Designed miniproteins, single chains, continued (5). Designs and how they scored, part 92

Each design is a single chain, and the fold is of that chain. pLDDT is the mean over its residues in the fold that is shown.

## One batch from the design tools (miniprotein)

Design m19193
Fold by ESMFold2-Fast:
Structure m19193 (fold): chain A 65 residues (1-65)
Amino acid sequence: SSKAERARELAERLKEESPVIAGVELEGETLTVTVKGEDISSVAAALRAMGIAVEVGMSVRLRRV
């Protein structure tokens, strides 16, 4: 679907923008963003991802390694 296609693009962009993102997984309409550690930059990147995902009508889950 067009939503899934945009989600893949967002996942690729997030990984490119922030090396502290360990992984991004798409499960249906849910985007799971895994970040490394507790750095402010890691948290900021995840929050930015949440904002973008909400705009395309997806839910976001944040996970830390």
Scores: mean pLDDT 67

Design m19194
Fold by ESMFold2-Fast:
Structure m19194 (fold): chain A 96 residues (1-96)
Amino acid sequence: DVVAKAAEVVLPPEVLALLAEFEEALAADPNLPVERIEEFRERLLELMRREGVDPYAAAVLVELLEAERERALGKPLEEIVETARRAGEEVLKEME
């Protein structure tokens, strides 16, 4: 259970709520359109700025959202993984 594990790691409740909402959206539509994934990404970035989200937790969430975006665009798995990893690295750089 991702929510139970996240509670152990002390993530802000707003981040837990965003994760739950994203997971529910994917369960309702496994082929979630790019625009909906971008909405989740923007909300995550806003939470990072306002709520003091841990940089590593933020990077993981950005990697997850970017991977789903690339999948929705029909990219091959290798490209999805590399693009997601790069997005996470950029988030960590910005939070220096």
Scores: mean pLDDT 66

Design m19195
Fold by ESMFold2-Fast:
Structure m19195 (fold): chain A 68 residues (1-68)
Amino acid sequence: SSRLEKAIADVRAAVEAVRAGLLTLRQAAQLLAKEYGISVATARRVLTAVLRGELTYEEAARRLLEAS
């Protein structure tokens, strides 16, 4: 899949895992930070914005790729 499609899927999986109680926000942020080569603080900020309805999955994915 394209870089954007993968990033959308990764953000969705992270957000769904946090909502389901399978991962803490910190754990999800750490996994995305490692995968995309970004800071945990940046990944946490992006995930928090999705959880608050401030970013869509695609907007969040674009933010991760821009920060990478």
Scores: mean pLDDT 90

Design m19196
Fold by ESMFold2-Fast:
Structure m19196 (fold): chain A 59 residues (1-59)
Amino acid sequence: DDELQRQLQEGQQLEQKVKELADKYGLDYVRKKAEEIGKQGPEGKELAEDILDTLDRYE
C-alpha cells in the first residue's frame, strides 16, 4: 500500500503504472487510490489530479 502510493507519488512512468493498475485491478481501484493520495495535502492533491487526468486519457 505505502509502496504503491510512493510509486504513484514519484510520477516516474506514471502513465504506464496507472495503465497497469487499471488493467489489473480496474479503473475504480486506481481512482480510489488517487482519492486517498489527494487527502494527504496540496502535493497529494496535485498528484491525484495528474493520476485522474491520466485515467481519463486511458479511457
Scores: mean pLDDT 71

Design m19197
Fold by ESMFold2-Fast:
Structure m19197 (fold): chain A 95 residues (1-95)
Amino acid sequence: MKVSLQSPEVQKYLDELEKNLDKLSLEELQNELYKLKNLLDPEKANENKAEALSITDKEKLKEEIKKLIKEIRASDKEIDGMLLLAILNDDLSTV
């Protein structure tokens, strides 16, 4: 089943992420950026991971995350529900 990126579940995740950005470690910020990139373009998962891991500055990661949150909130894209759950649960191998 397709799920809108405007769905309440996605919006709740984005709201919680924004509230907790200052509490996250470098590795957690890299992982959250990877998840956001996969919500917009899941077909580029390997490239999205490489890009997220290439940023080693916490302030730069926070700015990129804020930019992607804004982009996702403006997106009319849909994602497969199982793929969405895999992304949010950090397990893309289960889809």
Scores: mean pLDDT 80

Design m19198
Fold by ESMFold2-Fast:
Structure m19198 (fold): chain A 84 residues (1-84)
Amino acid sequence: TRALREEAARHFAKGVAAAQEGDLEKALEHIDKAAELLEAAGEPALAEVVRTLGKELAKALAAGDQAAADAAAARLDTAVVEAL
């Protein structure tokens, strides 16, 4: 549903913010919640993208690896478009 997709987007945004602050544990919790909400919304392909590439982005951001974060973000953007 639209409400589940909007809630998933909020959790993903919170996950990215936590990762940027170096809180990888909180970032991964929010990303997992976003993926669960997308599965509940009937978007399993998008949920898998968020669960895999979203976690890769969070790890790169928390590590301060700008090149890895940029690469992960580009892959995530492409995969999200393909899953929609």
Scores: mean pLDDT 84

Design m19199
Fold by ESMFold2-Fast:
Structure m19199 (fold): chain A 76 residues (1-76)
Amino acid sequence: MKTLGEIIREYRDRAGLSQRELAERIGVSQATVSAWERDEIEPSAETVERMARALGYPELEMDLGVVALERAVRSV
């Protein structure tokens, strides 16, 4: 099982984008993208949808949804 940060980094690398370029496409700071990739903060559902659209990978939205569901299950 991959973390949210690992999934984001993998799809960004596949798209050939730097953290700054991804940040510019979705309207956030590079520091925010770095924090997501380090699992320090979690992106909102709307931000995940914008990332999936910007990168052209609908699987990113699904993969992030699975990890979020597993976190919710573990918190009960």
Scores: mean pLDDT 72

Design m19200
Fold by ESMFold2-Fast:
Structure m19200 (fold): chain A 88 residues (1-88)
Amino acid sequence: FEETKKWIDELFEQAKKEIDRIVKEGKENGLSKEEIRKQIATVLAKTWLKAYFLASTLPEDERKEFLSYIQKKMDELVKYAEKKIEEY
């Protein structure tokens, strides 16, 4: 359903903002690339878990569609994170 997709979209946009914050603060505080990788990995794990739990509240027929959508959004987020880490 469109409303649940919007919630998922917001969740992943918040994750991107958190990754951007981690990178910015990491540079300001002189954190190592390894340290920001750990923090970003935590953001990715939390985002996936939250999205999965949201999908788990849906009926089985809708759940399959949303799990596919979540996988697509997660793949995009992972690529975004990898680029940010590489640029660090």
Scores: mean pLDDT 83

Design m19201
Fold by ESMFold2-Fast:
Structure m19201 (fold): chain A 59 residues (1-59)
Amino acid sequence: AMQSNYLALILEQLQLKGAMSVQELSRSLNLPEESVLDMLVRLEKSKFVVNRGGKWGLP
């Protein structure tokens, strides 16, 4: 699914660039901030990402 492809792209960006804000991921992926935040929250519930002081990164 298209959303699953974007989840993989988020994880790849965090692996390559380190912790990023929603705004940085939005610009990097060319997606709305609201869409990026929804995907990040889903990944956080699955323990694939963590929020540290407003930045999202790998555990």
Scores: mean pLDDT 82

Design m19202
Fold by ESMFold2-Fast:
Structure m19202 (fold): chain A 94 residues (1-94)
Amino acid sequence: DLAEDLEILQKYGREVAIALLRLARAAAARLGRDAEVAQLGELLRAMGESGEVPDAETVAEARRIILTEGSDEVKQGLRALEELGPLKASSTRP
């Protein structure tokens, strides 16, 4: 939903919103949730970003952004996604 995307941009800023969407799409792809991957890909394209599943380095950087700028609820969601194994923590990347 493009309207919801605008709210995310206003609340968290563009970079954090993109980081969240990339993270969620990578997790959905790893879990084989094709419909969710497609929906998140369309949302990323609407924001002017690639609709492809990001590589591990991009996901790690997105995670770093979320951990520095995200709310406690968002950080908990990130932890839950990591427990499913689609993501790896990166605290050393800039």
Scores: mean pLDDT 59

Design m19203
Fold by ESMFold2-Fast:
Structure m19203 (fold): chain A 92 residues (1-92)
Amino acid sequence: SMEERIRKTAEERIKELKELGVEEEVIKKFEELVEKALKSKDEEKRNEYARKAEMLFEAALRSKETGEPFEKVLKELEEEVEKGLAEHEAEL
């Protein structure tokens, strides 16, 4: 099921974040987004929370790889997504 796939992917990502020594506050935010996705009965809302969780995971990995602060990397990724959405709406 979709719920089982989300749970399995989340468990694997949490394990990776812990192995990399990502801060507990960041891991908790990831877990909260996954829980919101799993509690969402609407597919669009579920996919939105899942995408936000993935973005947070990618920001945490990039922060550890580059040594840049997590908050800075996350903000840059959020701005990239917002710009991509704005460009896509302008083409429609």
Scores: mean pLDDT 77

Design m19204
Fold by ESMFold2-Fast:
Structure m19204 (fold): chain A 94 residues (1-94)
Amino acid sequence: MITDEDIEALRKEFEERLAKVEENMTPEQKELLRQSYEFQLAVAELQREDGMSLEEVVEKYRRGEEISPAGRRALEAALKGDTPFSKALREKLA
């Protein structure tokens, strides 16, 4: 079960990793990495607040069911990126 402390620890880990790698990355690579971390944090918050996976939120969205604020943030973060995962998810929801 994910706690607020777990999410804060994850956020700090991502900030440290970004600082370490950003020096050697292109602006496009940095943006993709930031989007990946934002997505992972949003999914962790969804699990903590609602006890739901991203897959469950995607299924609710496809059924036209009401999505929680945490679910909406996770879905938006997942769709925002240019990663292969984001492209596959956009195709699945189209």
Scores: mean pLDDT 76

Design m19205
Fold by ESMFold2-Fast:
Structure m19205 (fold): chain A 74 residues (1-74)
Amino acid sequence: ALTPEQRLEAMERLILALYHQGKLTKEQRDELLAKAPEYVDDEEGFFEELSKATGVPVEELRRAFENIAAEVAA
């Protein structure tokens, strides 16, 4: 299981990855990064918010997050 700090790092990495893929504007990136700490214990809410911003399905975002989380936990 991830610590809260590792979970936040994985969330921030996912936001940055989506930005680099052109799926988020700079404004959306900055807003989501500022809000990420609020979602540390609410992953469902985090993925729902990202899905609304990017148009990417929640299930795809969850899979991307799991891959990033595995790297952070190593």
Scores: mean pLDDT 86

Design m19206
Fold by ESMFold2-Fast:
Structure m19206 (fold): chain A 77 residues (1-77)
Amino acid sequence: SEACNVTPSPTTLARVQKLNAIFGGPASLSDCIARVIQYEAGDDPFSTTLSRCPSNFPINVFICATRQVVLYGCCLD
């Protein structure tokens, strides 16, 4: 839902785009999460996203899509 969507910072967006350009699309969500955390040294963007989602709903993190589109969101389905 819109209430759970978190737009990444320009720095996070640029880092994810650079990551995708270097490695291609990630093979799995876990792989992409690990890579993004590595690029946000000292900052966990997924912790910030998690704090904005209801605890019983999964996060649909589209920053790991093969498309150069970075999205944060909550899955309410």
Scores: mean pLDDT 43

Design m19207
Fold by ESMFold2-Fast:
Structure m19207 (fold): chain A 113 residues (1-113)
Amino acid sequence: KKIVIITDNKPEHVAFAKELKEKLEEKGYKVYLFSLETKGNPLLAAQLADVVILIDDDIPPAFISQIRALNPKAKIIVVTSNEKTKEKLKPYADAVVELGDIDGVIKKVEELV
C-alpha cells in the first residue's frame, strides 16, 4: 500500500510529517513526503496513493476535491490542531486527527487500507 503525506512548511508540521513517515515505513508502508508549496507534484503523487495524509492548518476543501478527482479511491486523512479547520473539513475527509497524535494517524491508516 502507498501513502502520500503532504505538509506545509511550518517546522512543527514538517517534524511531525517526518516522524509519521518513519513510523509508517516501519509498518511496511511505502511513504512519500511532499510540501504543499511544490506546484503539481503533490497532486501527481496523490494520484497513485491508497491514503493521502494532509498536514496543514489551512487546507481548502477544493484541494481535497482535486485529490478525489484524480484518485476517487484514495482515502484522505486531515491532520491539524485548528478546530475551525477540523469542523470545515470533516465532511470532505475520511478521517480528521489532532496534530501530534501519531498513533491516532497510524490507527486511521490501518482502518482505511
Scores: mean pLDDT 81

Design m19208
Fold by ESMFold2-Fast:
Structure m19208 (fold): chain A 76 residues (1-76)
Amino acid sequence: MPDVIRWVNLTTGETGETTDVDDLVPLVGRILSFEEYDEPEPGATLAFETVDGEVVLASGPRELMRELLERARAKL
Protein backbone atom coordinates (compact mmCIF):
# COMPACT_ATOMS: atom_id res chain seq x y z
CA MET A 1 0.00 0.00 0.00
CA PRO A 2 1.41 3.47 -0.84
CA ASP A 3 2.30 5.52 2.25
CA VAL A 4 -0.33 8.22 1.66
CA ILE A 5 -2.40 10.27 4.10
CA ARG A 6 -5.85 11.35 2.89
CA TRP A 7 -7.43 14.32 4.62
CA VAL A 8 -10.73 16.20 4.62
CA ASN A 9 -11.27 19.68 6.03
CA LEU A 10 -14.73 19.46 7.63
CA THR A 11 -14.96 23.27 7.94
CA THR A 12 -14.22 24.16 4.27
CA GLY A 13 -15.08 20.84 2.52
CA GLU A 14 -11.61 20.70 0.91
CA THR A 15 -9.82 17.35 0.52
CA GLY A 16 -6.28 16.32 -0.27
CA GLU A 17 -3.54 13.70 -0.07
CA THR A 18 0.08 13.83 1.08
CA THR A 19 2.97 11.39 1.45
CA ASP A 20 4.85 13.72 3.84
CA VAL A 21 3.74 14.28 7.45
CA ASP A 22 5.55 17.65 7.37
CA ASP A 23 2.81 18.94 5.03
CA LEU A 24 0.31 18.51 7.91
CA VAL A 25 2.40 19.01 11.10
CA PRO A 26 2.59 22.86 10.73
CA LEU A 27 -1.22 23.02 10.37
CA VAL A 28 -1.97 21.23 13.68
CA GLY A 29 -3.14 23.68 16.37
CA ARG A 30 -4.88 21.14 18.65
CA ILE A 31 -5.31 17.36 18.60
CA LEU A 32 -8.98 16.33 18.99
CA SER A 33 -8.71 12.52 18.70
CA PHE A 34 -6.52 9.68 17.42
CA GLU A 35 -8.10 6.32 16.59
CA GLU A 36 -6.20 3.23 15.39
CA TYR A 37 -7.76 0.29 13.55
CA ASP A 38 -6.55 -3.14 12.42
CA GLU A 39 -9.13 -3.98 9.71
CA PRO A 40 -9.01 -4.11 6.75
CA GLU A 41 -5.38 -2.87 7.02
CA PRO A 42 -3.57 -1.34 10.02
CA GLY A 43 -4.25 2.39 9.95
CA ALA A 44 -5.33 5.39 11.99
CA THR A 45 -7.41 8.56 11.82
CA LEU A 46 -6.23 11.81 13.40
CA ALA A 47 -8.81 14.54 14.04
CA PHE A 48 -7.25 17.94 14.65
CA GLU A 49 -8.06 21.62 14.78
CA THR A 50 -5.85 23.79 12.55
CA VAL A 51 -4.03 26.94 13.75
CA ASP A 52 -6.85 28.84 11.94
CA GLY A 53 -9.59 27.02 13.91
CA GLU A 54 -10.70 24.62 11.12
CA VAL A 55 -11.35 20.90 11.74
CA VAL A 56 -9.46 18.27 9.71
CA LEU A 57 -9.69 14.46 9.59
CA ALA A 58 -6.55 12.72 8.30
CA SER A 59 -6.36 8.95 7.70
CA GLY A 60 -3.53 6.71 6.56
CA PRO A 61 -1.25 3.76 7.39
CA ARG A 62 -0.75 3.20 11.13
CA GLU A 63 3.01 3.85 11.28
CA LEU A 64 2.79 7.02 9.15
CA MET A 65 -0.15 8.32 11.24
CA ARG A 66 1.74 7.58 14.48
CA GLU A 67 4.68 9.62 13.10
CA LEU A 68 2.29 12.49 12.29
CA LEU A 69 0.79 12.34 15.82
CA GLU A 70 4.18 12.31 17.61
CA ARG A 71 5.61 15.14 15.50
CA ALA A 72 2.43 17.21 16.04
CA ARG A 73 2.64 16.58 19.82
CA ALA A 74 6.33 17.57 19.83
CA LYS A 75 5.42 20.88 18.12
CA LEU A 76 2.52 21.67 20.51
Scores: mean pLDDT 82

Design m19209
Fold by ESMFold2-Fast:
Structure m19209 (fold): chain A 87 residues (1-87)
Amino acid sequence: SLEEEARKLLAEANQLLTELDRALRAQDYESVRALVERMEELRKRMEEVLAKMDPNSELAKKVEDMLELLDARIREAREEIERAEQE
């Protein structure tokens, strides 16, 4: 179902966020770049699912909140990569 797909995407997003935190802490910028690409692909899938959902549902709100979090974490990760490349 659409709801099951949304929940699976949310679980995958949480896993990627955990992996990103680990890679950033380790200053493993190769892994950070790969994770950012995976997160961007996941965001696209989440946006496609969200477009099909009832916008008033609690689950849709959770997907929207996760998309905002992914956007913030991707931006932060990209800034950290750029900073490291300038050094």
Scores: mean pLDDT 87

Design m19210
Fold by ESMFold2-Fast:
Formats: C-alpha cells, structure tokens, sequence
Structure m19210 (fold): chain A 140 residues (1-140)
C-alpha cells in the first residue's frame, strides 16, 4: 500500500524514476509513488519532476493526481501562484472523471491558496492567474 511504499529507501525511489516509462500506466504509477515518497520526506523540490511526469499522463485520473500533488509541493515551497494553477487544473480533471471527493478536496485547497493570494495580489493579478490556469486546462 501507499504507507509501505513511503518507507522504501531513496535508492529504490531514484531507480523507479529512472526506469519509469511515462507512456505506460505502470510507469505512471511508479512515478506517482516515487513523488509521494519524496513528499512524505518533506523533499518538496525532488517531488516536482515525478509529479510533472504524472501530470503528462494520458489517463485523466492520474493526470488529476499529478496536478493535485504538484499543487501540494508548490504550496509547501511557498509558491502560491503555481499552487493555485495546479489545484485549479486538478479540480477540473477530478470533476471530468467523476471523482467528487478529490474534486472537493482540490476545490478546498484552491480556496485556501486564493485566500493567501488575495492578501498579496490585486484582483486583476489574481484574475490573470485564473485565466492562465483555465488556458492550461483547456490545452489538455
């Protein structure tokens, strides 16, 4: 399970990333679990590349998970603009595949990030980030 995988050593994680074929479902799952292992160790920067490769999946559900976990990684790094874009895309992808629980979680995370950004940005700057997120989702 996920807990058992999260206890694997770093060499196994690095091997899974190197050997993963992102064009296959098995390769996408290997990248997903590798990214989760980095995330569980609070190595947020190392988690980004595996999750970007999952976000490039042709499987919409895995794509949604890739974008959601990119949002988590960027949030923990304090990059709230990137976190907003990734949670925005993840919410829409989870809605598209009928995963109501994950869509609701992504929407909640999006609202939390928006509240932070509203303390830092003008309404026009926040709208520009939303427009960029919508354009990126439309291109998928």
Amino acid sequence: GLIAFATQDLEEVERLIAEADPSTHAGQLSLYYAGLTYLSRRDYEAAIEPFKRVAASSDRRLQGWGYFLLGVAYYELGDYQSAYIYFYIAERLFREVGDEAMAALAARKLAEVEAILRTQLSDAELQAIRDAADARYASL
Scores: mean pLDDT 82

Design m19211
Fold by ESMFold2-Fast:
Structure m19211 (fold): chain A 90 residues (1-90)
Amino acid sequence: SKEELEKQLKEISRLYIEFLSKADESSDEETKKLALEFLREVLKIAPEEAKPVVEEGIGELEKAKTKEEILAVVKSTLSKIQEIIEKLLD
């Protein structure tokens, strides 16, 4: 339903803000761990149509080494999730 999709998007946004707050002072390795935990939580709550994109993001995180690369993967994954949810809301 539209209400469920809006709730999912809001919860994903909340988790992202929490991730960014925790990652602010973190090393590259700790940021990667936090990013993996974040995307795994997103995978639990995302609509079925968005889950493959989250799983791809988790795979790309394995290859990321720097905090900049890790944050770029997370941001790219969220952008794709948002696009999918917006299409489902239409």
Scores: mean pLDDT 87

Design m19212
Fold by ESMFold2-Fast:
Structure m19212 (fold): chain A 78 residues (1-78)
Amino acid sequence: MKEEAEKAFREADELLREAVRVAAQLPGALPSMETTAESMRDAIEKAFQESEKKGLELARKAAEGARVLLDRLRALVA
C-alpha cells in the first residue's frame, strides 16, 4: 500500500512538473500552470492525510489529467 501510494504521487508530481516545463515555452501560460501544479500537489497531500484510498484515487486522476494537459501543451509548442 505505501509503495503504491508513493508511486502514484510521484507519477502525478513528475507529470505536473513536466507540464510546468512545457508551459514555460508558452507566453503567459507559466504562472497559471505553476499555480495549478502547486494546488493539485497540495490537494493530493491533504487527501493522503485524510485517507490513503482517497489520496491514491486523486493522485491517479491527477496523473491522467496531467497526461492529457501535456499532450495539449506539446501541440501548442510545436
Scores: mean pLDDT 77

Design m19213
Fold by ESMFold2-Fast:
Structure m19213 (fold): chain A 94 residues (1-94)
Amino acid sequence: SDLEEIKEINDRLSKELEKLRDVATTEEGREKIRELSYRASLEIKERTSFYVDLETSGDMLEMSAEVSLEYDPNSTQKMVEMDLAVAEGIRESK
């Protein structure tokens, strides 16, 4: 299901962000976190093919990468969960 695919991407991203937590204080580490989040947003768009706007997904994952600089690797999961809730609300309204 689309939700299972998104959860798999989210779990992978969260695991990779956890590995990068210790380097988040460097510019190089921050760049890698942002790049990883951006790539994950592209995979979410590619895999689901439903209303998950690429820009919205990218922005949310970039925001969660920025919050992970505050050492909260679960932020990306929360951002993806919010995006999923919005998409589900739109489907339910139709």
Scores: mean pLDDT 52

Design m19214
Fold by ESMFold2-Fast:
Structure m19214 (fold): chain A 67 residues (1-67)
Amino acid sequence: GERDGEFAAASAGAKALAEAKKDFPDAYETATGTAEVTGPTSGRGTVRVGDKVYEAEMTLEEARALG
């Protein structure tokens, strides 16, 4: 359903943000992020910190496997 895609997108965004935090722990709060639903059960997250971009894609099944 639509909510499943939103959950996948949010999980992808969280993964991208976690990667950004590893490189920029003091600057992640200034990061600009987007979460995009790419399908009924899939999503993509993108986080930008300065000139660096972190991107992650996740399916609902992959997001559920992490919990």
Scores: mean pLDDT 74

Design m19215
Fold by ESMFold2-Fast:
Structure m19215 (fold): chain A 79 residues (1-79)
Amino acid sequence: MSSDPLVRALARYYIEKEGLEEYVALLVAIGDLLDVEILERSKNPLPINIERAKEVLRILKEMPDADPELIELIEKILK
C-alpha cells in the first residue's frame, strides 16, 4: 500500500504542511488518488472530480523534491 510513490508524496505533504498524523495523512492521500483514478476511468467526469484532481496536482507542485513524472501523470489524467 504505502510503497506507492504518489500516496507517500501526498501523505508527506499533509504531515509537513497541514500537520496531520501519519495514518490520517495516508488515508487522505489514498482518497485523493482514488478520486483522480475515477477521473481517468470516467467517460464523462463531473466538474467536482476535475477540481479534486487539480487540487492533487497543486499539492504535488508545491512539494519540495516532487517527482516530475508524478506531476506529468496527473496532468495526463486531467487532459
Scores: mean pLDDT 65

Design m19216
Fold by ESMFold2-Fast:
Structure m19216 (fold): chain A 80 residues (1-80)
Amino acid sequence: MDVVRQSVDDTVQRFPGLSDQQVQDIRQGMNIGWSLVQNGDSISNAVRQMINYLRQQGLSNDVISGAALSAARQISSYLG
């Protein structure tokens, strides 16, 4: 299962007005979070690092919250 792809797709479904650049920023944030989880970090730490990255890219709080929720759900579903 592609956790990053599913997390990005879920976020884009919630926010259909996102630009191509914003979608790429979200994808990069998801890749950062997923890489941390694969290295044994907690979901909470991975999501926090993703939020920090997305905030640095200038995304709105609503989009960041939606992306964080999507990532947490997909990671939790993958890990069981």
Scores: mean pLDDT 85

Design m19217
Fold by ESMFold2-Fast:
Structure m19217 (fold): chain A 91 residues (1-91)
Amino acid sequence: SMEREREEQIAALEKVLSHEPKIKERIANGELNEEEVKKMEVVLEAARRHLEALREGRFEEALEELLKLAREKGDKITEEEVEQLLKELRE
């Protein structure tokens, strides 16, 4: 089941990242404000690192990048929640 879930997540992230050229075009055309540009760059970077970690079986690094993204969006995640998620990813 983990391999299937990984394959589905990889496909989903590849689909998201397929929009990167379009997002970069909008940035270059000045269609996004400074805050939106920073958020988009963080989202794309997190997605790229998450995808690479999943492809390499490094689930812990993938989770760390998602937690960084959540913090930048203003979501607060506790150390206890991080430990629980890491444990679940290792099982």
Scores: mean pLDDT 65

Design m19218
Fold by ESMFold2-Fast:
Structure m19218 (fold): chain A 102 residues (1-102)
Amino acid sequence: MEEYKKYLLENTDLSEGNIEALLKILETFDVKLSKEELVIFALQVADLSEYPEEDRRKAALALAKALGVAEEKQEEFADLLLELAKIIEEKKDPKPFIDSLP
């Protein structure tokens, strides 16, 4: 995981804490990505805030489906991505969110 964290720090504008939150979500839902796929995914999560509020959940669910998240867990995964996107947009401390992850 350290090599993955370093790669995201070098290829995205995300903080170390935001990267840790993203990686923990992927681990929780058993999503396996290459470093290159992980950069693309990180940018897609950050971009969720660019969608109109009514379309953000649809965009997050589309990401869950694209990553092969189990159907019964897709809404939970999408909700976590939306919360992380809000933390990134508002430049909040991700630590309380990370501590709340299953």
Scores: mean pLDDT 82

Design m19219
Fold by ESMFold2-Fast:
Structure m19219 (fold): chain A 73 residues (1-73)
Amino acid sequence: SGREAGRRGGRAGAELGSKGDVSKGEEAGQKIMEAGGVSPEAAREGGRAAAVGGYFGFTDLGIETAERIGEDA
């Protein structure tokens, strides 16, 4: 499902973001979400949200946002 793709992509994005690499986190999250059937635009948004969330220490919020974006797309 889009939600499950968002969770997987969000976890990868947030992990990389928490290590300081927001750009790599966004890209990784987007690729995982796209592989799960999420549109490129929504996947990029979800990956970015997760990576930014991870970077600022709001990992769970970032993942939850990516899950919602994936489900709604």
Scores: mean pLDDT 89

Design m19220
Fold by ESMFold2-Fast:
Structure m19220 (fold): chain A 71 residues (1-71)
Amino acid sequence: MMPEERLKRFELAAAVVIPTIEDVTSLTEVSEEKLEEIARAIVERFPGVFENVEEALEALKELIKRAEEVK
């Protein structure tokens, strides 16, 4: 596994997919159900990034933690 590289690649995939989910204005305010929808969309559009939605969801939560620490 490549924890940092995988997260970075996931961040790029999320940046492409999130604008297609118009009701998401901030990842820190998004409900768990919406995070699962984002994770599913990322897995569908970028299957090489993650094998399943649960791994993508876990990476999304780590991305949110990083975003909260960086203003």
Scores: mean pLDDT 63

Design m19221
Fold by ESMFold2-Fast:
Structure m19221 (fold): chain A 102 residues (1-102)
Amino acid sequence: SEIEALLAALREAVNALIKELLKHEKDITKAIGDALRLIGLLFDIELALKRGDYAAAIAALRRLIAELRRIKADSTDPAIQAAADAAIAAAEALLAALEGRL
């Protein structure tokens, strides 16, 4: 399934960003907080998709994209910025596929 492949790509990109946050972010409390928010949003997307609730998945994806853009803007670290860009691209690809099914 295209949606399953796009979700897998998003999961991989978000996990890569979490690793870069925990490795390169000097504010450990901020890094943990950002990681937990990303994990929660990814869970909301996966749960909505599993239930066939595309409207809820789209809403959660839009929240995830906003959070990823905030993380990128807050960081001066090029590894965090690159990982955030990859996660944004993966989230936007999944969003477009879901909107095309409405």
Scores: mean pLDDT 90

Design m19222
Fold by ESMFold2-Fast:
Structure m19222 (fold): chain A 61 residues (1-61)
Amino acid sequence: SAAPVVADAPPGGNPVKSADHTEEELRARLDAIGQRLVDTLGLSPEQQAALRQSFEIHLAQ
């Protein structure tokens, strides 16, 4: 245990009841954000595929 630094304490108390729902909601949010980014930045199909792959890798962890 490190020194008690209250000013640096991160908020890590997320609601446990949202465990299952959080995963589905997070995925849906990421998908929507990704789609907006693609539309805004005008990404090519290859770049879109790369983004989706990156999201999958991150979520798989």
Scores: mean pLDDT 65

Design m19223
Fold by ESMFold2-Fast:
Structure m19223 (fold): chain A 73 residues (1-73)
Amino acid sequence: DEARARVEAKLQAVLQRLADIVERDSAFGKQALERISPLLAQAREHIAAGDYEKALELVEEAQALLDAMVAAH
C-alpha cells in the first residue's frame, strides 16, 4: 500500500529528526518531544485505522511545528 508506506516514511523521518535533536540538545529535545509526541501518537492511531489522509495531515502538522520550534530556538 503506497499511501501507507508514504505516511510511515514521513512519520519515521520526524521520529529520526526528534531523536537527533534530543542527542544534540537534551533540554530542547525534551520540549520538542512533549509538543510533537501527541501528534505522532494520533497519526499512528489513524494509520492503524487505515485513515492515511488524516495520518498524513498529523505528520505534516508535526513537521511544521518542529520546524517552527527549531527556527525559534
Scores: mean pLDDT 86

Design m19224
Fold by ESMFold2-Fast:
Structure m19224 (fold): chain A 56 residues (1-56)
Amino acid sequence: REEALRRLKEAIEKGDWDAVTELALAHPDDPAIGRAARAFFEGNREEALKIVDEAL
């Protein structure tokens, strides 16, 4: 889980839509990953990073 959250943070920082999508699909039962990915897709990168940092 921590590895997935670190990879998600890196993907969000780089603006890597494919990596964020793959991580969200790989972890459907993790609400923090799902919410962070959703915030990122809505263009709210600051909120997405905050969600990941709070989950770490």
Scores: mean pLDDT 79

Design m19225
Fold by ESMFold2-Fast:
Structure m19225 (fold): chain A 118 residues (1-118)
Amino acid sequence: VELLKKGDYETLLKEIEEQLKKDPDNVGARLLYAYALAKMGKFDEAVKIARELLEKYPGLSDVRLAVYLIFVLTGREKEGRKLLEEINGIHTVLLVDAALRTVKDPEAELLRIASLPF
């Protein structure tokens, strides 16, 4: 299903940037911003935002999973695993891996997490 085109992601990115100007600490908006950047092929920018979110909210399980999903979507799963291990320890990496095995659509799961009230 081709519901969103690259131009739609560019429009979404601008709308999120305006939201983040008003509330720069909005976790859901930050996750959606990283998602839009990843869909546009801006992988370095997407993973930078993911890293910043995990460093700020290391105790939030939804943030840990969403950050790992951003690394998966950018083809940087090994980097995401190392980041989780460095910030949260190996036990958390195993928990995220277990959660990921139940995820049928990584993109849909990331968007679901981005919609949560943080």
Scores: mean pLDDT 75

Design m19226
Fold by ESMFold2-Fast:
Structure m19226 (fold): chain A 57 residues (1-57)
Amino acid sequence: SNAAKIAADTARAAEMQAKVDALPSGKAFDAESKAYQDAVNKKRKEEIENLRKKLES
């Protein structure tokens, strides 16, 4: 419903704002970007490993 979506969007915006307020400016965004890229690379590595295990079974 529209009310539920508005509530969720408001809560999300508040959470993101709190995170921004908690971070020192500048290199914090670079660290966040790097962490995101590392997470994506780990996920891809796990997919490859899972495929190898399926081939072995």
Scores: mean pLDDT 71

